# Designed miniproteins, single chains, continued (4): the designs that were tried, part 108

Each design is a single chain, and the fold is of that chain. pLDDT is the mean over its residues in the fold that is shown.

## One batch from the design tools (miniprotein)

Design m15759
Fold by ESMFold2-Fast:
Structure m15759 (fold): chain A 80 residues (1-80)
Amino acid sequence: AEVRARVEAAIAAQRPAAEEALKKGLVGEGTAKVLIEVARQAGMPELAEAIEKKYNGDNEEADKLLAENEERYRALAEAA
């Protein structure tokens, strides 16, 4: 249905914003939990894991996962 397609497009559009927020350190406890859910719902478990690690203070592992995610998203953007 058109509603589902719109929601999926909105989630995809929020993906770069979620990554940018993590890079800037603008993620609070409540926001982090919401972003984790959105990432999991969108089928992006690596991004969800990165957000969770960032929230728990595991910055080193979070940065590594984000770097791996960025390469993946860059490849997808080039293919589009």
Scores: mean pLDDT 61

Design m15760
Fold by ESMFold2-Fast:
Structure m15760 (fold): chain A 87 residues (1-87)
Amino acid sequence: SKVEEAAEALFAEFEEEIARALAEAGFDEASQKEARELYRETLLAGMEKWRDTSEAELAEWREIVAKLPEEYRAQAEAVLRAIEIAR
């Protein structure tokens, strides 16, 4: 489904960063795997809720994201792109 496609795209975007953060926090291999699966499930649930986002709402979010500092804008743009895929 589009929702699953959007969730997987967003998961892939942040997978390496999440894996690094969990390893640095001292999570063992089993705990890292469990945390990554929970994150994937959380993204899927999020995309399911956001699939009905209107074009007007999405346009408003794009304007807000465009005003963010560069360090935050890339992450926010990835989320907006996933929402567009889920629609």
Scores: mean pLDDT 78

Design m15761
Fold by ESMFold2-Fast:
Structure m15761 (fold): chain A 95 residues (1-95)
Amino acid sequence: LTPEQRRLLIEIEAAITLMHITLYLGKKANEVDKAKQTLLKMTEKLLEWAESNPLVPEEVIELLRKIHQALKEGNFDEAEKLLDELSRLVRELLA
């Protein structure tokens, strides 16, 4: 990985962490619908940014699209699973 790609992946990892925290807090507060709207907006912004950046790996973009679709469908369990998969992929790419 180039230093620029490494920096971008670290920023994506930070975004994934914030998304996990948002989902966790939403579940704990029994505010799942509010968490869904926040996650959907976060995912849309991250996906738009990632798609505009040629240094972001396509497999990262593909997982972001799947997360976005799961959130649109209200499938939080699938979205959480896909977030975990994305987190693993980003860590593997950074290794």
Scores: mean pLDDT 82

Design m15762
Fold by ESMFold2-Fast:
Structure m15762 (fold): chain A 88 residues (1-88)
Amino acid sequence: SELEEIAATADPNTRKLERIKRFLEELGITGEEVINDPEGTKKKIEEYLKKLLEEEGLEITPETEETIKKFAENVVNEYLKLEEELKK
């Protein structure tokens, strides 16, 4: 129902976790993989984003590479934080 969609939207942590899970699923990354190998997961996200940018014909500058690294770090760290908070 529309009310259930509004309730789900009103919980920013649940909404963020679901968005991160969808992104990771698109990459073929499981939650267990994030927990067991966060550094390897960061590298996998970085590689995926670099490939997407190259396929779009975009230049990967040093600034772009740093942005990709920060994005991958934020995704993994946010997932671990939200998963810990919401699994109770």
Scores: mean pLDDT 74

Design m15763
Fold by ESMFold2-Fast:
Structure m15763 (fold): chain A 73 residues (1-73)
Amino acid sequence: IEKLKELSKSKDLATRLVSLALLGRIEKWNYDEFLEKTKDLSDKEKLYLLKLFLTGDPNVLPEEWQEIFKKLK
């Protein structure tokens, strides 16, 4: 969990976004908290993160982000 908090501040956008979605799942963020944490992202990025946040399914992500998910697992 500490590793995910550190990665959520990463300079790499994909690592930061995937880590935020996974952290939200582990910490059981409500929908409003998730929206607040992701408000500055593009609609496409929010949609990918929302799908990952709700389902935990890496297949909803672009291929490059799926590799990041696998490394965090």
Scores: mean pLDDT 72

Design m15764
Fold by ESMFold2-Fast:
Structure m15764 (fold): chain A 93 residues (1-93)
Amino acid sequence: LSPEQLAAIEAELAAFRERFAEAAAADGLPEELREKILVVVEEELVPALKAGADLADLRQGVETLVATLEKQGYHRVAAAVRELFEGLLAVLA
């Protein structure tokens, strides 16, 4: 990834943290699940993306997480996660 793409990824992550906090509060997301999602995003998804992981594999993982959140009724949190992933894909386009 270029230095410009790395900076854009960090900006997307910062925007996600703000949207996610609002979405989690609105959906009544339990603290334990909030922590788990932040770990998946910040310690798994974003590092894998920076390491050049296959985008189709990353999309599959994100879609699985979003589907799980939707089934549990956390619709705003699911939307925030999807929005982050689409923003990250736009940086790589």
Scores: mean pLDDT 85

Design m15765
Fold by ESMFold2-Fast:
Structure m15765 (fold): chain A 75 residues (1-75)
Amino acid sequence: SMEKELKETAERIIKELEELKELIEEGKIPKELLPDIKKSIEGALEQAKKLGLEEVVKALEELLKFLEEYEKKLK
């Protein structure tokens, strides 16, 4: 069903976002890419909110907050 496919997609997205956060924390993502990654997360957050994917919204908001704090430390 579409609902089951959306749930499975949401779970995969959350895992990928957690992996991305770890790569950023480990300094494996070039700092020059962080603004583009942030914009992509902001766009994904807007779409997740429209689709009512509450767990994905939470994961994206947490990652966005992490990125904002991380970028401030890189100045």
Scores: mean pLDDT 80

Design m15766
Fold by ESMFold2-Fast:
Structure m15766 (fold): chain A 70 residues (1-70)
Amino acid sequence: SLLGVPVVEPPPAPSEEERRQVEERVRRSQRSIEAGVEAYNKALEEGLSDEEGQRRGSEAARRKREELER
């Protein structure tokens, strides 16, 4: 039996709608980060400096975020 399982402080149970909103926001944030990493890696593959790669990555992440926000 599952009787006796200690559940003294259940975590806050967000609504299904709130859960989906958080998931979508996390997903969009993750995609922005992925775009930045991709641009950074491409810059390094082209022989650019780490500093230039970081700038390219930051720019790509910002553009992706803007695109997703419209």
Scores: mean pLDDT 75

Design m15767
Fold by ESMFold2-Fast:
Structure m15767 (fold): chain A 64 residues (1-64)
Amino acid sequence: SLRLDGPESLGRAIREAAEKKGMTLEQLAKEAGISVERLQAIVDGTIFPSGEELRRLLELLGLL
């Protein structure tokens, strides 16, 4: 899905935006102030980020 209606759709959007910017997940996690393991779980759709984490991720990816 291309909508942010669930963790799977959000995870795909984050992955695609990171790839488009040439950022690794390790770099994105460091700049967002979260663990790589947590970011991987968000990208895999296993967990949904907090509002603060989501805002930071979207700002770093130029989506906000």
Scores: mean pLDDT 79

Design m15768
Fold by ESMFold2-Fast:
Structure m15768 (fold): chain A 74 residues (1-74)
Amino acid sequence: SPELRAAFVAASARVEALIRELTEKGVEIPDEVREQLIAHMRAALAAYDAGDWETALRHFQAAVDLLEEVLKEA
């Protein structure tokens, strides 16, 4: 689906932008959140390799939500 691929690219770009903003602000990601982030990113990559873009997108969206919460609490 072109729509799912576009959403996947957008979610991936947002994760990158959020990590950059946290780094620029000198905000440390808590260890518990970092472990959850790694787990979601790993699952997203596995789903991508399997051609399951819907599952990959879901995990990237979870990563975005975690990073946005860290930024909001900073």
Scores: mean pLDDT 83

Design m15769
Fold by ESMFold2-Fast:
Structure m15769 (fold): chain A 81 residues (1-81)
Amino acid sequence: SSAQEEALRRAEELFRERAPHLSDEDREQVLRVLQELVRVLRDPNATRADLEAVFERHRAELSPEAAALVREVIEIIYELL
């Protein structure tokens, strides 16, 4: 849907803005989570619970800085869905 496309576009913009300020390890971890979020969003039946499940699967592996960026991306997606 156009809303899912807009959510992905805004998420990519936020990542491009914040990625230069992250460590290489944090950047790689965020990219892995974002790739999984993109896969979930390609399903038109995807729910907010599915996005939260992605975050929970990776939560223990994320630094506070990486987790904060992933949370901001998920919040943007929630705003647009």
Scores: mean pLDDT 81

Design m15770
Fold by ESMFold2-Fast:
Structure m15770 (fold): chain A 55 residues (1-55)
Amino acid sequence: GPAVEAASRAAREAAEAGDWAAAGQHSLKTGDYARAEGDEATARAAYAEGRRLLA
């Protein structure tokens, strides 16, 4: 939905700017929104990416 798309876009824009901390945080938010929408696969992928970017 719109929240997942907005958070995903923010993560991509942060990564393009080299702000990996912001990209990771936005990816974790994408996971939260996807889980709220019942999209467990997207949530799992977004959480994994957020954790990877913040490591």
Scores: mean pLDDT 87

Design m15771
Fold by ESMFold2-Fast:
Structure m15771 (fold): chain A 92 residues (1-92)
Amino acid sequence: PSKEELEAEILSAMARMMASVSEMSIPKLKKESETNPIYKKILELEEELRRKSLEAARAADEGDIEKAKELIAEAMKIQKQINELEAKKKAE
């Protein structure tokens, strides 16, 4: 395998892991979002994170390494927003 093939495989694996973690959080967030607007916002962000992560995995599988990196960077920004909302919830 070439270095490019290895990089694509790593990016695909990373993106799929991010999507899986987000998917595991969604059922609990759906229940919590019924009574708390902060959880509703977190749910929206988790669903966006899952979508971006799956798009990144697809781009990596197609060999579009630059697009995969861009989508992973967007997913990481969404994760930061989720972390900030979770911290706000704990402070309340």
Scores: mean pLDDT 81

Design m15772
Fold by ESMFold2-Fast:
Structure m15772 (fold): chain A 91 residues (1-91)
Amino acid sequence: SQIDQLLQQVVAKLREIASTFPDPEEAKLLIWAHSSAQEIRKAIEESPEKGIRAVDIFMDELRLLKKQHPDQAAGYDEILALLEEIKKLLS
């Protein structure tokens, strides 16, 4: 689906950001990214409303990461834009 393609792009962009970190931080970010994408997929399968809530939680966590890593702000903004697109498809 279009949502699955957008979620794949989100994970791919997070992998790009993760590759700039030292090994333990890279592994943690990748585990979190894959786990969060799975949680979003599961929530969407239950209802669009739960899907939107899962996306909102993920976006809030990304905003915190953006604040902690301002040098990567542009990358996080691109991911946030993809998540807004997913929310529009669920509305």
Scores: mean pLDDT 84

Design m15773
Fold by ESMFold2-Fast:
Structure m15773 (fold): chain A 111 residues (1-111)
Amino acid sequence: KEKEKQLEEIKKELEEILNEYQKEIEEYIEKLKKEKDEKSIEIVEKHLNGEYNLSIDERNKLPEVAQKALELIEEMRIIELRFEELLKDGDLKALENLVKETKKYLEKKKE
């Protein structure tokens, strides 16, 4: 019961982290919409769905706004993947540390 409660709290904190990433990504998509950059929007949305891989050269040709959106999507995917691997290993302490460090990182970015 205690381990189940800890896991539920950790999952809730992960959901909050993923929601924060999603919000920032949506803000960049809104900026691209204002700029009428339909090509960059399509690329960003395909990356969100896991349907597209950009070469370094293709990425470097994108506007900075689109590049930042892609970086956030990649950070979000890395966090999700690492969380799933640690969850599979049953390492609750590592899961708690991952969530804590990611929250700290996101707070520091706002400074």
Scores: mean pLDDT 80

Design m15774
Fold by ESMFold2-Fast:
Structure m15774 (fold): chain A 88 residues (1-88)
Amino acid sequence: MVERYRELAERFAALAEPKLAALDAAEPELRPLEDAMAAAGAAGDLEAAEAAGRAAVEKIGEVLGDEEAKELLAELLELGMAAAKAAA
């Protein structure tokens, strides 16, 4: 799992790097989604955390304009949620 997560994260970072300025510009729109995911996770509401995470993935995909980056980020979310559910 850790190696696969790292591989996906590295691929996503490479695709996002040319568009970091666009991600920075989208920060006001992304922050509420990231905060909602973090708050739900802290409360143990994994379903709400997953829903907020998926909304963040969709928004980041729109900002990057890259379906591959969106798919990589969605898989990273699935792996993270699976690990959280296994730990609960």
Scores: mean pLDDT 78

Design m15775
Fold by ESMFold2-Fast:
Structure m15775 (fold): chain A 75 residues (1-75)
Amino acid sequence: SLLSSIEITDEQREVLLEAVKKIIETGEKLGIPASRIVAAIMQLVAAALEGYSPEEIRKLADDIIKELEKQAKER
């Protein structure tokens, strides 16, 4: 697996899982298409792999959630 060869900290893993759950819950609540939710999750995973700190991952997740909320209102 691609992810099995890449080291991330336990803190990054915890924050990433929390952020993923939040994006899924928010996306479901707003009626966002599954493909868009998956894209948002992949963006967070890419940031974690790039070496983003737990704090940076949380901020990115918040920014993504705001973008999803805006997109839902513009449809």
Scores: mean pLDDT 77

Design m15776
Fold by ESMFold2-Fast:
Structure m15776 (fold): chain A 93 residues (1-93)
Amino acid sequence: MELIEEIVEEALKRAEPKIREAVEKAVELYKKGEITEEQALKLVEAESARAAIAAATDLSLERGVSNEEHQEIVKRAAEKAAELARKLFEEKL
């Protein structure tokens, strides 16, 4: 599964600027009192997962992986992106 791990890592690297942008935006909205902490967490997780899925899909097409591998890559990338977004959000509180 080395290829799957490599693609997931690359997808996260490509998504990182958008993940950081989502975190900054959610923190700003939360500190202004426009959204709750729960709403902010859901926002960063959803936007970060979306960015990682987009990057993972592009990479799957570039690398010519199987449909089965693509499904696993997308799931892992989305999960890790949401986890990273949560950690970054908590660090800024």
Scores: mean pLDDT 86

Design m15777
Fold by ESMFold2-Fast:
Structure m15777 (fold): chain A 78 residues (1-78)
Amino acid sequence: GPEASLFAFAAEVAAASGFEEVAALARKLQDNPPTTASPVPFLDLTLEAHDLAQQGREEEARRAAEEAKRVAEKLMAA
């Protein structure tokens, strides 16, 4: 469904920036998408981490990636 496609996109973006743990979580969510929670916060944080990494803002990118990881873990628990 559309949710699975968004998680697939998030996985590719995270992998492109070297955020392999976020990419792995995105692949797990792609395989079993949550039915009651929006994928948008996870996608937004993943895109923010990627954008910050492209700008050389490595510490801010790492913090955004850590927040994306926490959101993904919550989505998997739901």
Scores: mean pLDDT 84

Design m15778
Fold by ESMFold2-Fast:
Parts: sequence; C-alpha cells; structure tokens
Structure m15778 (fold): chain A 95 residues (1-95)
Amino acid sequence: MDDLEAMGVLLRETRAHNIPIVEIIYVEPGKLDEKIEELRKQGYKIVGVERLDENTTLVLALDPNGNRALFLLRTKGHKLDPERLRAAVRRLLAL
C-alpha cells in the first residue's frame, strides 16, 4: 500500500484510543532496531513493538508529556499488506 492508504488504516484503527501522534517514518534496510533506539533517545518510552516483517515495524510509545504515539517504521519501496497492518495495530492497542 502507499503512505496515504497506510495512514488511513492507522488513523481509522486509532480513532477511539486517544493517540495524538501518528507518523510513518522511513528507515534504511536493516535499521529498524536502530530507529527504535533513536526514538528512545529522543525521550519516547517504548510501550510495545509489533514486527510485521523484516522491513516493517509498528511502535507504540509515550512522549515525554505522556501522550501516546504510534509510529509505522518502514523501508521505502516495500509492499505492505493492509490487513496485516490492521491486525498489528489492533494487537498493539490491546496493551
């Protein structure tokens, strides 16, 4: 899916969960874990991580003010399955 479709899935699934920060972040191949550590260094507390595949990871975090943030970390050019993304969001939001 493209970023507009992915963002649509994220926003639809988060609508009832008070998540003010929803972002898609492009990451170089093999750098997903490094990006999660960068988010931690920026002050985000990592609440949960759902690995969809080697090129796609969904992260639920809290910012320094306690606001929930949902990050879709993905490698540019890789195809993402909308149903797999939806299932991953639902698993994370059950935390």
Scores: mean pLDDT 82

Design m15779
Fold by ESMFold2-Fast:
Structure m15779 (fold): chain A 100 residues (1-100)
Amino acid sequence: ADEALAEIEALIQEAARRMAEAIEAGDKETLVETLRELGRRLLAVLSRVASEEQVAAFAALIDRYIAEVEATDPADRERLEQLLLRLYIDAQSFAREVLA
């Protein structure tokens, strides 16, 4: 469980860096692609330790954030940064709850 949590936190930290760079560049396509890749990788880790219902709930959480990012103007950096911060908090909270 500790190894899975550490892997999840490392994936979020690396993706956060890439997504921050995409926001600064105004590259919404790279931002969305990086978020989808992060979601896929997080789901792969969770599928080893979480129930099918928990994995489905997490997939729905990621899909909701992807939809919000896609609906946001790429020039609205503050909103994109706030959405990603909330995503990281929610994803880490979910992982800790599942792995507790």
Scores: mean pLDDT 84

Design m15780
Fold by ESMFold2-Fast:
Structure m15780 (fold): chain A 64 residues (1-64)
Amino acid sequence: MLSKEELVELLRKAQEKGFMSEEEAVKIAKALGFSEEQIERLREEAEKNGGRISIEEFIRLTAS
């Protein structure tokens, strides 16, 4: 489980890389309190992209 500090650092590193893994995206979304429906959308996008999700797509799916 991620502390708030660890979550912020993970997000910064993901932004620097331009992407995150499905597992990282799900951990971040759960830590931020996103709904199960939003998490399911993240999993679907990651599956379409070989187990990874771009920062832009993560923001799009979580900001709506």
Scores: mean pLDDT 75

Design m15781
Fold by ESMFold2-Fast:
Formats: C-alpha cells, sequence, structure tokens
Structure m15781 (fold): chain A 81 residues (1-81)
C-alpha cells in the first residue's frame, strides 16, 4: 500500500503531466489509497481515472498500443495503416 507521500507524489505527477482538475486529483488519491501495488489493480485505477479525464484516457490508449507493439516486437508499426 502506498504511503501518503507516495500518493501525493503520484497525484502531483498526473496533475503536471495530464492537467488533472481538483476533483480528478481527489479521485486519483482515493484510487491510489486502495491500490495494492499490483499491475492489475494499477491498470484498473488508470481506467477509472480515464473515465473522468480525456487526457488520461488518451494516454492509456497510447500505452496499450505501445505495449501491443512492444510485445509483437514491432517498434515501427501502426502509426499509419
Amino acid sequence: MPTDEEIEAGVEFFRETYGLSEEQQELLRRLLREWDGSEEAGRALLEELAKESPAVAAALEKLEQMERYAAAGDLEGGRAL
């Protein structure tokens, strides 16, 4: 479970990177407090935050696309079909 300092560091990072509103920051704090440190739970909390933040949603979609290309070994594919 992350500490309060770790939670605030994560909220600060997302605020600076994605421009989270005060309400979205509070949602992220709540989600991070419930996070057990697993990749599965981490993905789920990002998906929940993405429902409220289009910038996070776009970043999550790009991350999934990059993960797919990395797994396939195709670092050049898919920007223009």
Scores: mean pLDDT 72

Design m15782
Fold by ESMFold2-Fast:
Order: C-alpha cells, then structure tokens, then sequence
Structure m15782 (fold): chain A 77 residues (1-77)
C-alpha cells in the first residue's frame, strides 16, 4: 500500500468512526489545529496500523473536549 492510499484509508476510517468529515473537523477545531491533530494521528497510524481504533478514539476525545470547551465559553459569558 502506498503512503497516499494509506492516508486515504485512514481518513475514511476517521470519518466512519467520528461521524464527521475532515471538513467538519476543521470547522470545529479550526484549520490549523485540525491539520496538526490529523498529521500527528496519521504519523501514529503509520508507525503501528494495528492501533488505528485507539488513534481514532484519541482524536474523537480531542474533538469532544474542544466542543465542550466551546460550549462552556458560551455559557460562562
């Protein structure tokens, strides 16, 4: 499997696991933060593909934390 094919597979699994597209993740986190997290997650996946579900769970948690922090900021105005 080429690096490009592996990256496409990773993004498909991410979309299935989170229920969010890469574009939606960028909207939630901001493009810079999303790019950093996705790059770090993909590098982990490249090192150990058997950890895919663990990596996806970590990403889902990070996205969830950001959503909670944004909601708390709106309530505590």
Amino acid sequence: MSDEEKKKEFYKELEKFTGLSVEEIEEILGKEKASKLLKEAYEKYKKDPSKLKEILLELDIEIGVELIEQAVKKVTE
Scores: mean pLDDT 79

Design m15783
Fold by ESMFold2-Fast:
Structure m15783 (fold): chain A 68 residues (1-68)
Amino acid sequence: GPALNAEILKLIGEILALIGDIFELKQKLKEHADDDPALAEALRKEIDRLEREKAELLRKLKELGKES
């Protein structure tokens, strides 16, 4: 129904935002990997956290897509 379609669109938007954030952090990691090992480790942990959040939202999106 309309409420389900709105929820799907919101999840898609949230997933796209996370993809953008992950990409930006990966670029920062490449720039700073040799200069600051502590910053590089912090960036890797944050990337891993966001990748897990993205995976959870993708799971929710797939489950909603199965509801007819």
Scores: mean pLDDT 82

Design m15784
Fold by ESMFold2-Fast:
Structure m15784 (fold): chain A 90 residues (1-90)
Amino acid sequence: EIEEVVEEARRILEIARRNLEEVEREVKEKEEEMDEEEKRKAELLLEMARGVVAVAAAVALVVVKKEAEKSGKPEEFKEIIEEARRLLEE
């Protein structure tokens, strides 16, 4: 069922986005108390987190686009496709 695939893709992207935002928030909150080595480590962790989000977004985008093509109703997938593209481009 198409709706289940779209909902699962949304959940994956939502989890990835929330995790990235939480990591960014925690790093920013503690940034003023970090020494230079801790800041470098935090920057590396942020880059890795963004990489993981980008991979998740790319996979979700491919799956959702395939279902959209199969359904013949691309507009119903517009929101999730746009979210995945934004995460991939960041």
Scores: mean pLDDT 72

Design m15785
Fold by ESMFold2-Fast:
Parts: sequence; structure tokens; C-alpha cells
Structure m15785 (fold): chain A 67 residues (1-67)
Amino acid sequence: SMEDRKEVVKNFVEYNNIEGIGDELATRIAEAFKDKGYLLPNHFTRERLTSVPGIGEELADRILEAL
């Protein structure tokens, strides 16, 4: 479900101590990667992350560094 995908994003963010990603932005990331299911962090790319409203290059780099 969408809630399950959002939980995956929130757990990834919490585990890696990534600041700047709240509930709204976690939802946007989950929506942008909704076709990737449980493995959605494995599909993160700089280009796709920066296409999400609210994610700039610096935040995308922090997310990718955590991978």
C-alpha cells in the first residue's frame, strides 16, 4: 500500500539520520517511487530524487550517501 511505501521511506530516513525529510516529503518520495515496492531505496538516483518537489541536489546527495 501507499502507507507501507511511506513507512519504508521514513524508516530509511530515520536509520540514516537524514534531516530535512518530514512526513510530507517522505510521502512525495514514496509516490515518486511507488512502482518500486519494498526495494525503493535501491532505486534512488540523483536525477530521480531531484525531480521530487522539495528535494534539491544537497538533500539528494545526503540520501545517496546513506546508500
Scores: mean pLDDT 73

Design m15786
Fold by ESMFold2-Fast:
Structure m15786 (fold): chain A 94 residues (1-94)
Amino acid sequence: GFAVSSEKEARVALLRLFKLCLPDLSDSQIAAAVNSAVTTMKQLNCDYVKALNRTNQFLICSGLRLAKKQGLSPEALGRLLAETLCLQQGKSNK
């Protein structure tokens, strides 16, 4: 589960990342994407801070821009980002 402080930090970082990668999205669309990403990260029990620090931001932005061009909704973009970030953490806990 998320600590309240971790959720607030996640929302701020995700907001900045979506604005950086997808500057043409409206504030309401970015909010929808951030809400979807946070919900997905909670479901996956993912430490987003650790995941984000290990991801290639260029590859993430390229993937998000391609997905937007393919017509993904803001909610689907948020879910895709969260799943991509969490996959880096899902490598074998021994």
Scores: mean pLDDT 73

Design m15787
Fold by ESMFold2-Fast:
Structure m15787 (fold): chain A 76 residues (1-76)
Amino acid sequence: SSAEKVQQLQQTLKKLLAEMEANKDNKEKLNAILQQAQALVDEVMDFLFSQNDLESAQQVLQLAQEFGKKAAELMA
């Protein structure tokens, strides 16, 4: 379901942020994790748009923005 995919994405993004924190001195690994996160967000968004689930898509957009802000802070 859409709700399950959003919840799973939220959990995975939290794990990816923890991995970035653990690897904050390694710019190559940070970039790889960012690319992985972006690909996952894109996959979930494509699924939600295919189901015309705009409310869940808005939630994913918010999760992606929160992830991006925290990732940028770790990379600064």
Scores: mean pLDDT 86

Design m15788
Fold by ESMFold2-Fast:
Structure m15788 (fold): chain A 79 residues (1-79)
Amino acid sequence: MEEEIEELRRRAEEIIERLRDPSLSPEERAELLRELEEIGRRLTELWEKSEDEELKKRIFDTAGEVEAALRPLAEKLEA
């Protein structure tokens, strides 16, 4: 579980950085946002299944970053 959480965190960070590129096409941006949404969903599942408070905090922090990134970027993309 810790390995999966670190993997999801790394992927989320990479996607968030890519989303800051103003040269991304609308299609590329939509794909990145969709992948980020899937990461957020998986993090929520892991948080619900985890009994470790330290692990839960790590998941929560990462999920918060994903959620924060999705809101402003979704508005820029439209919808």
Scores: mean pLDDT 74

Design m15789
Fold by ESMFold2-Fast:
Structure m15789 (fold): chain A 71 residues (1-71)
Amino acid sequence: SDFLKAFLSLDGSGKVSEEGIQRLIDILEGKDPRATDAMREAVKRLFDIDGDGEVTDESIEKLKELAKKLS
């Protein structure tokens, strides 16, 4: 959860935001130069709703909805 708060909160508040979700997408796409292999693996697991290890557009949309509810 500390990892989730750090990645989803770009302002350091610990709140989940759309900017935080975009950062996770950038990490998955290799656009974030600060991302390590461990971070990329952790982000893949966060997007895996069913535990299958697969990232889908539906998973991304659900995370965006969750961010709005948690903010």
Scores: mean pLDDT 60

Design m15790
Fold by ESMFold2-Fast:
Structure m15790 (fold): chain A 86 residues (1-86)
Amino acid sequence: DETVRALLERLLAELEARRAAGEHWRVVGTVVGHQTRGGETEGEEAEGRRALVAQSPERTLVVLFVERVPAEEAEANLARLRAELA
């Protein structure tokens, strides 16, 4: 699904920007769906966990669940996910 791929690429870019800012996160779960009533969970931190959300104009929703990890693990996780999208 090209829309899902585009939303995933946006979320991976956000993770890379966060890494550059000194925040090291790995993806532990992905949810894809449609949202009629939006709820945002960005910035919620419980035990080093967050959700990053991207939505299309067609209401396709992608959520990445992420957790805090050492920088080396975050870099390896991001590289793997980018390879899976290529």
Scores: mean pLDDT 71

Design m15791
Fold by ESMFold2-Fast:
Structure m15791 (fold): chain A 65 residues (1-65)
Amino acid sequence: MEEIDQELADAARTFVDGAEEALKNGDLERARVYLIAAKAFSGFASPEVQERIRKLDAELDAAEA
């Protein structure tokens, strides 16, 4: 059970990393897709990864506003 939760947490981290890289490269659409995926797994993510997801969500929202 916890092993599966760890795999889902690792997926969230991977998607957050991808979203951060895409945003850094100015690929807003790619960053949004990765962020949506990361948010889908956020319930299994560590507090650190959840904070990174929240920061990225705010940055992308600000960029689109």
Scores: mean pLDDT 79

Design m15792
Fold by ESMFold2-Fast:
Order: structure tokens, then C-alpha cells, then sequence
Structure m15792 (fold): chain A 64 residues (1-64)
């Protein structure tokens, strides 16, 4: 299980949740579905790898 943090570009936290997604791409898709956003409006700032490990924090910024 990994923690996902979604922020606006100004640093304001939109929300946080936990997911069992095994990849960064899966975590982005879960964030898009959860917050009603397009995946193309989301930028991953960390981690810079494809596969997620337990205890990872996925940091996502909403660009618009």
C-alpha cells in the first residue's frame, strides 16, 4: 500500500489517499478517478520510477 498526495501548483493539498496500485501510472489513474480529473492534468513529481513499493509516497500536482 502506498500513500498518494495530490496538490495544486501553489502547494495547496487537494487530498490524500492510500492505494494498492503496483505502479505510478495506476496511482495517477486512481487519483484522476477519485478527484474527477483527467490524467493529462496530473504530473507526478515523485517517485521517478514505474514500480511502487510498500510505504512509497506518490506526489502529484494538478496542472491548470
Amino acid sequence: MVKVIVRYEDGTVLGEFETDEPTVGGAVAAAAERFGLATGDLVVTAPQRVALEDGDVVEIVVVK
Scores: mean pLDDT 81

Design m15793
Fold by ESMFold2-Fast:
Structure m15793 (fold): chain A 89 residues (1-89)
Amino acid sequence: MPSKEEQEHMIKQLEERRPEEVRLAEEELGPEAAAALEATLDRVIELLEQGKVEEAQRVLLEAGRELASRYPVPEEVKEEALARLEAAL
């Protein structure tokens, strides 16, 4: 089980990534998708603060799949978004 220090590190990493991820979601999927991602990140951080790391990871993955299915965009746009995400990591 992750320590409090490990949980705090995960939260900090998500907080640092949040502005870029939300911006990319707004550009590629639109403002509704960006708002949904922001709400998901708030929930993930809340779960991490409670020590529920596995649940936090599940929520994030499920939200990603839901966004991909609910906001149809051309595959080229998805590929570009993934390439930018990989470059930012």
Scores: mean pLDDT 69

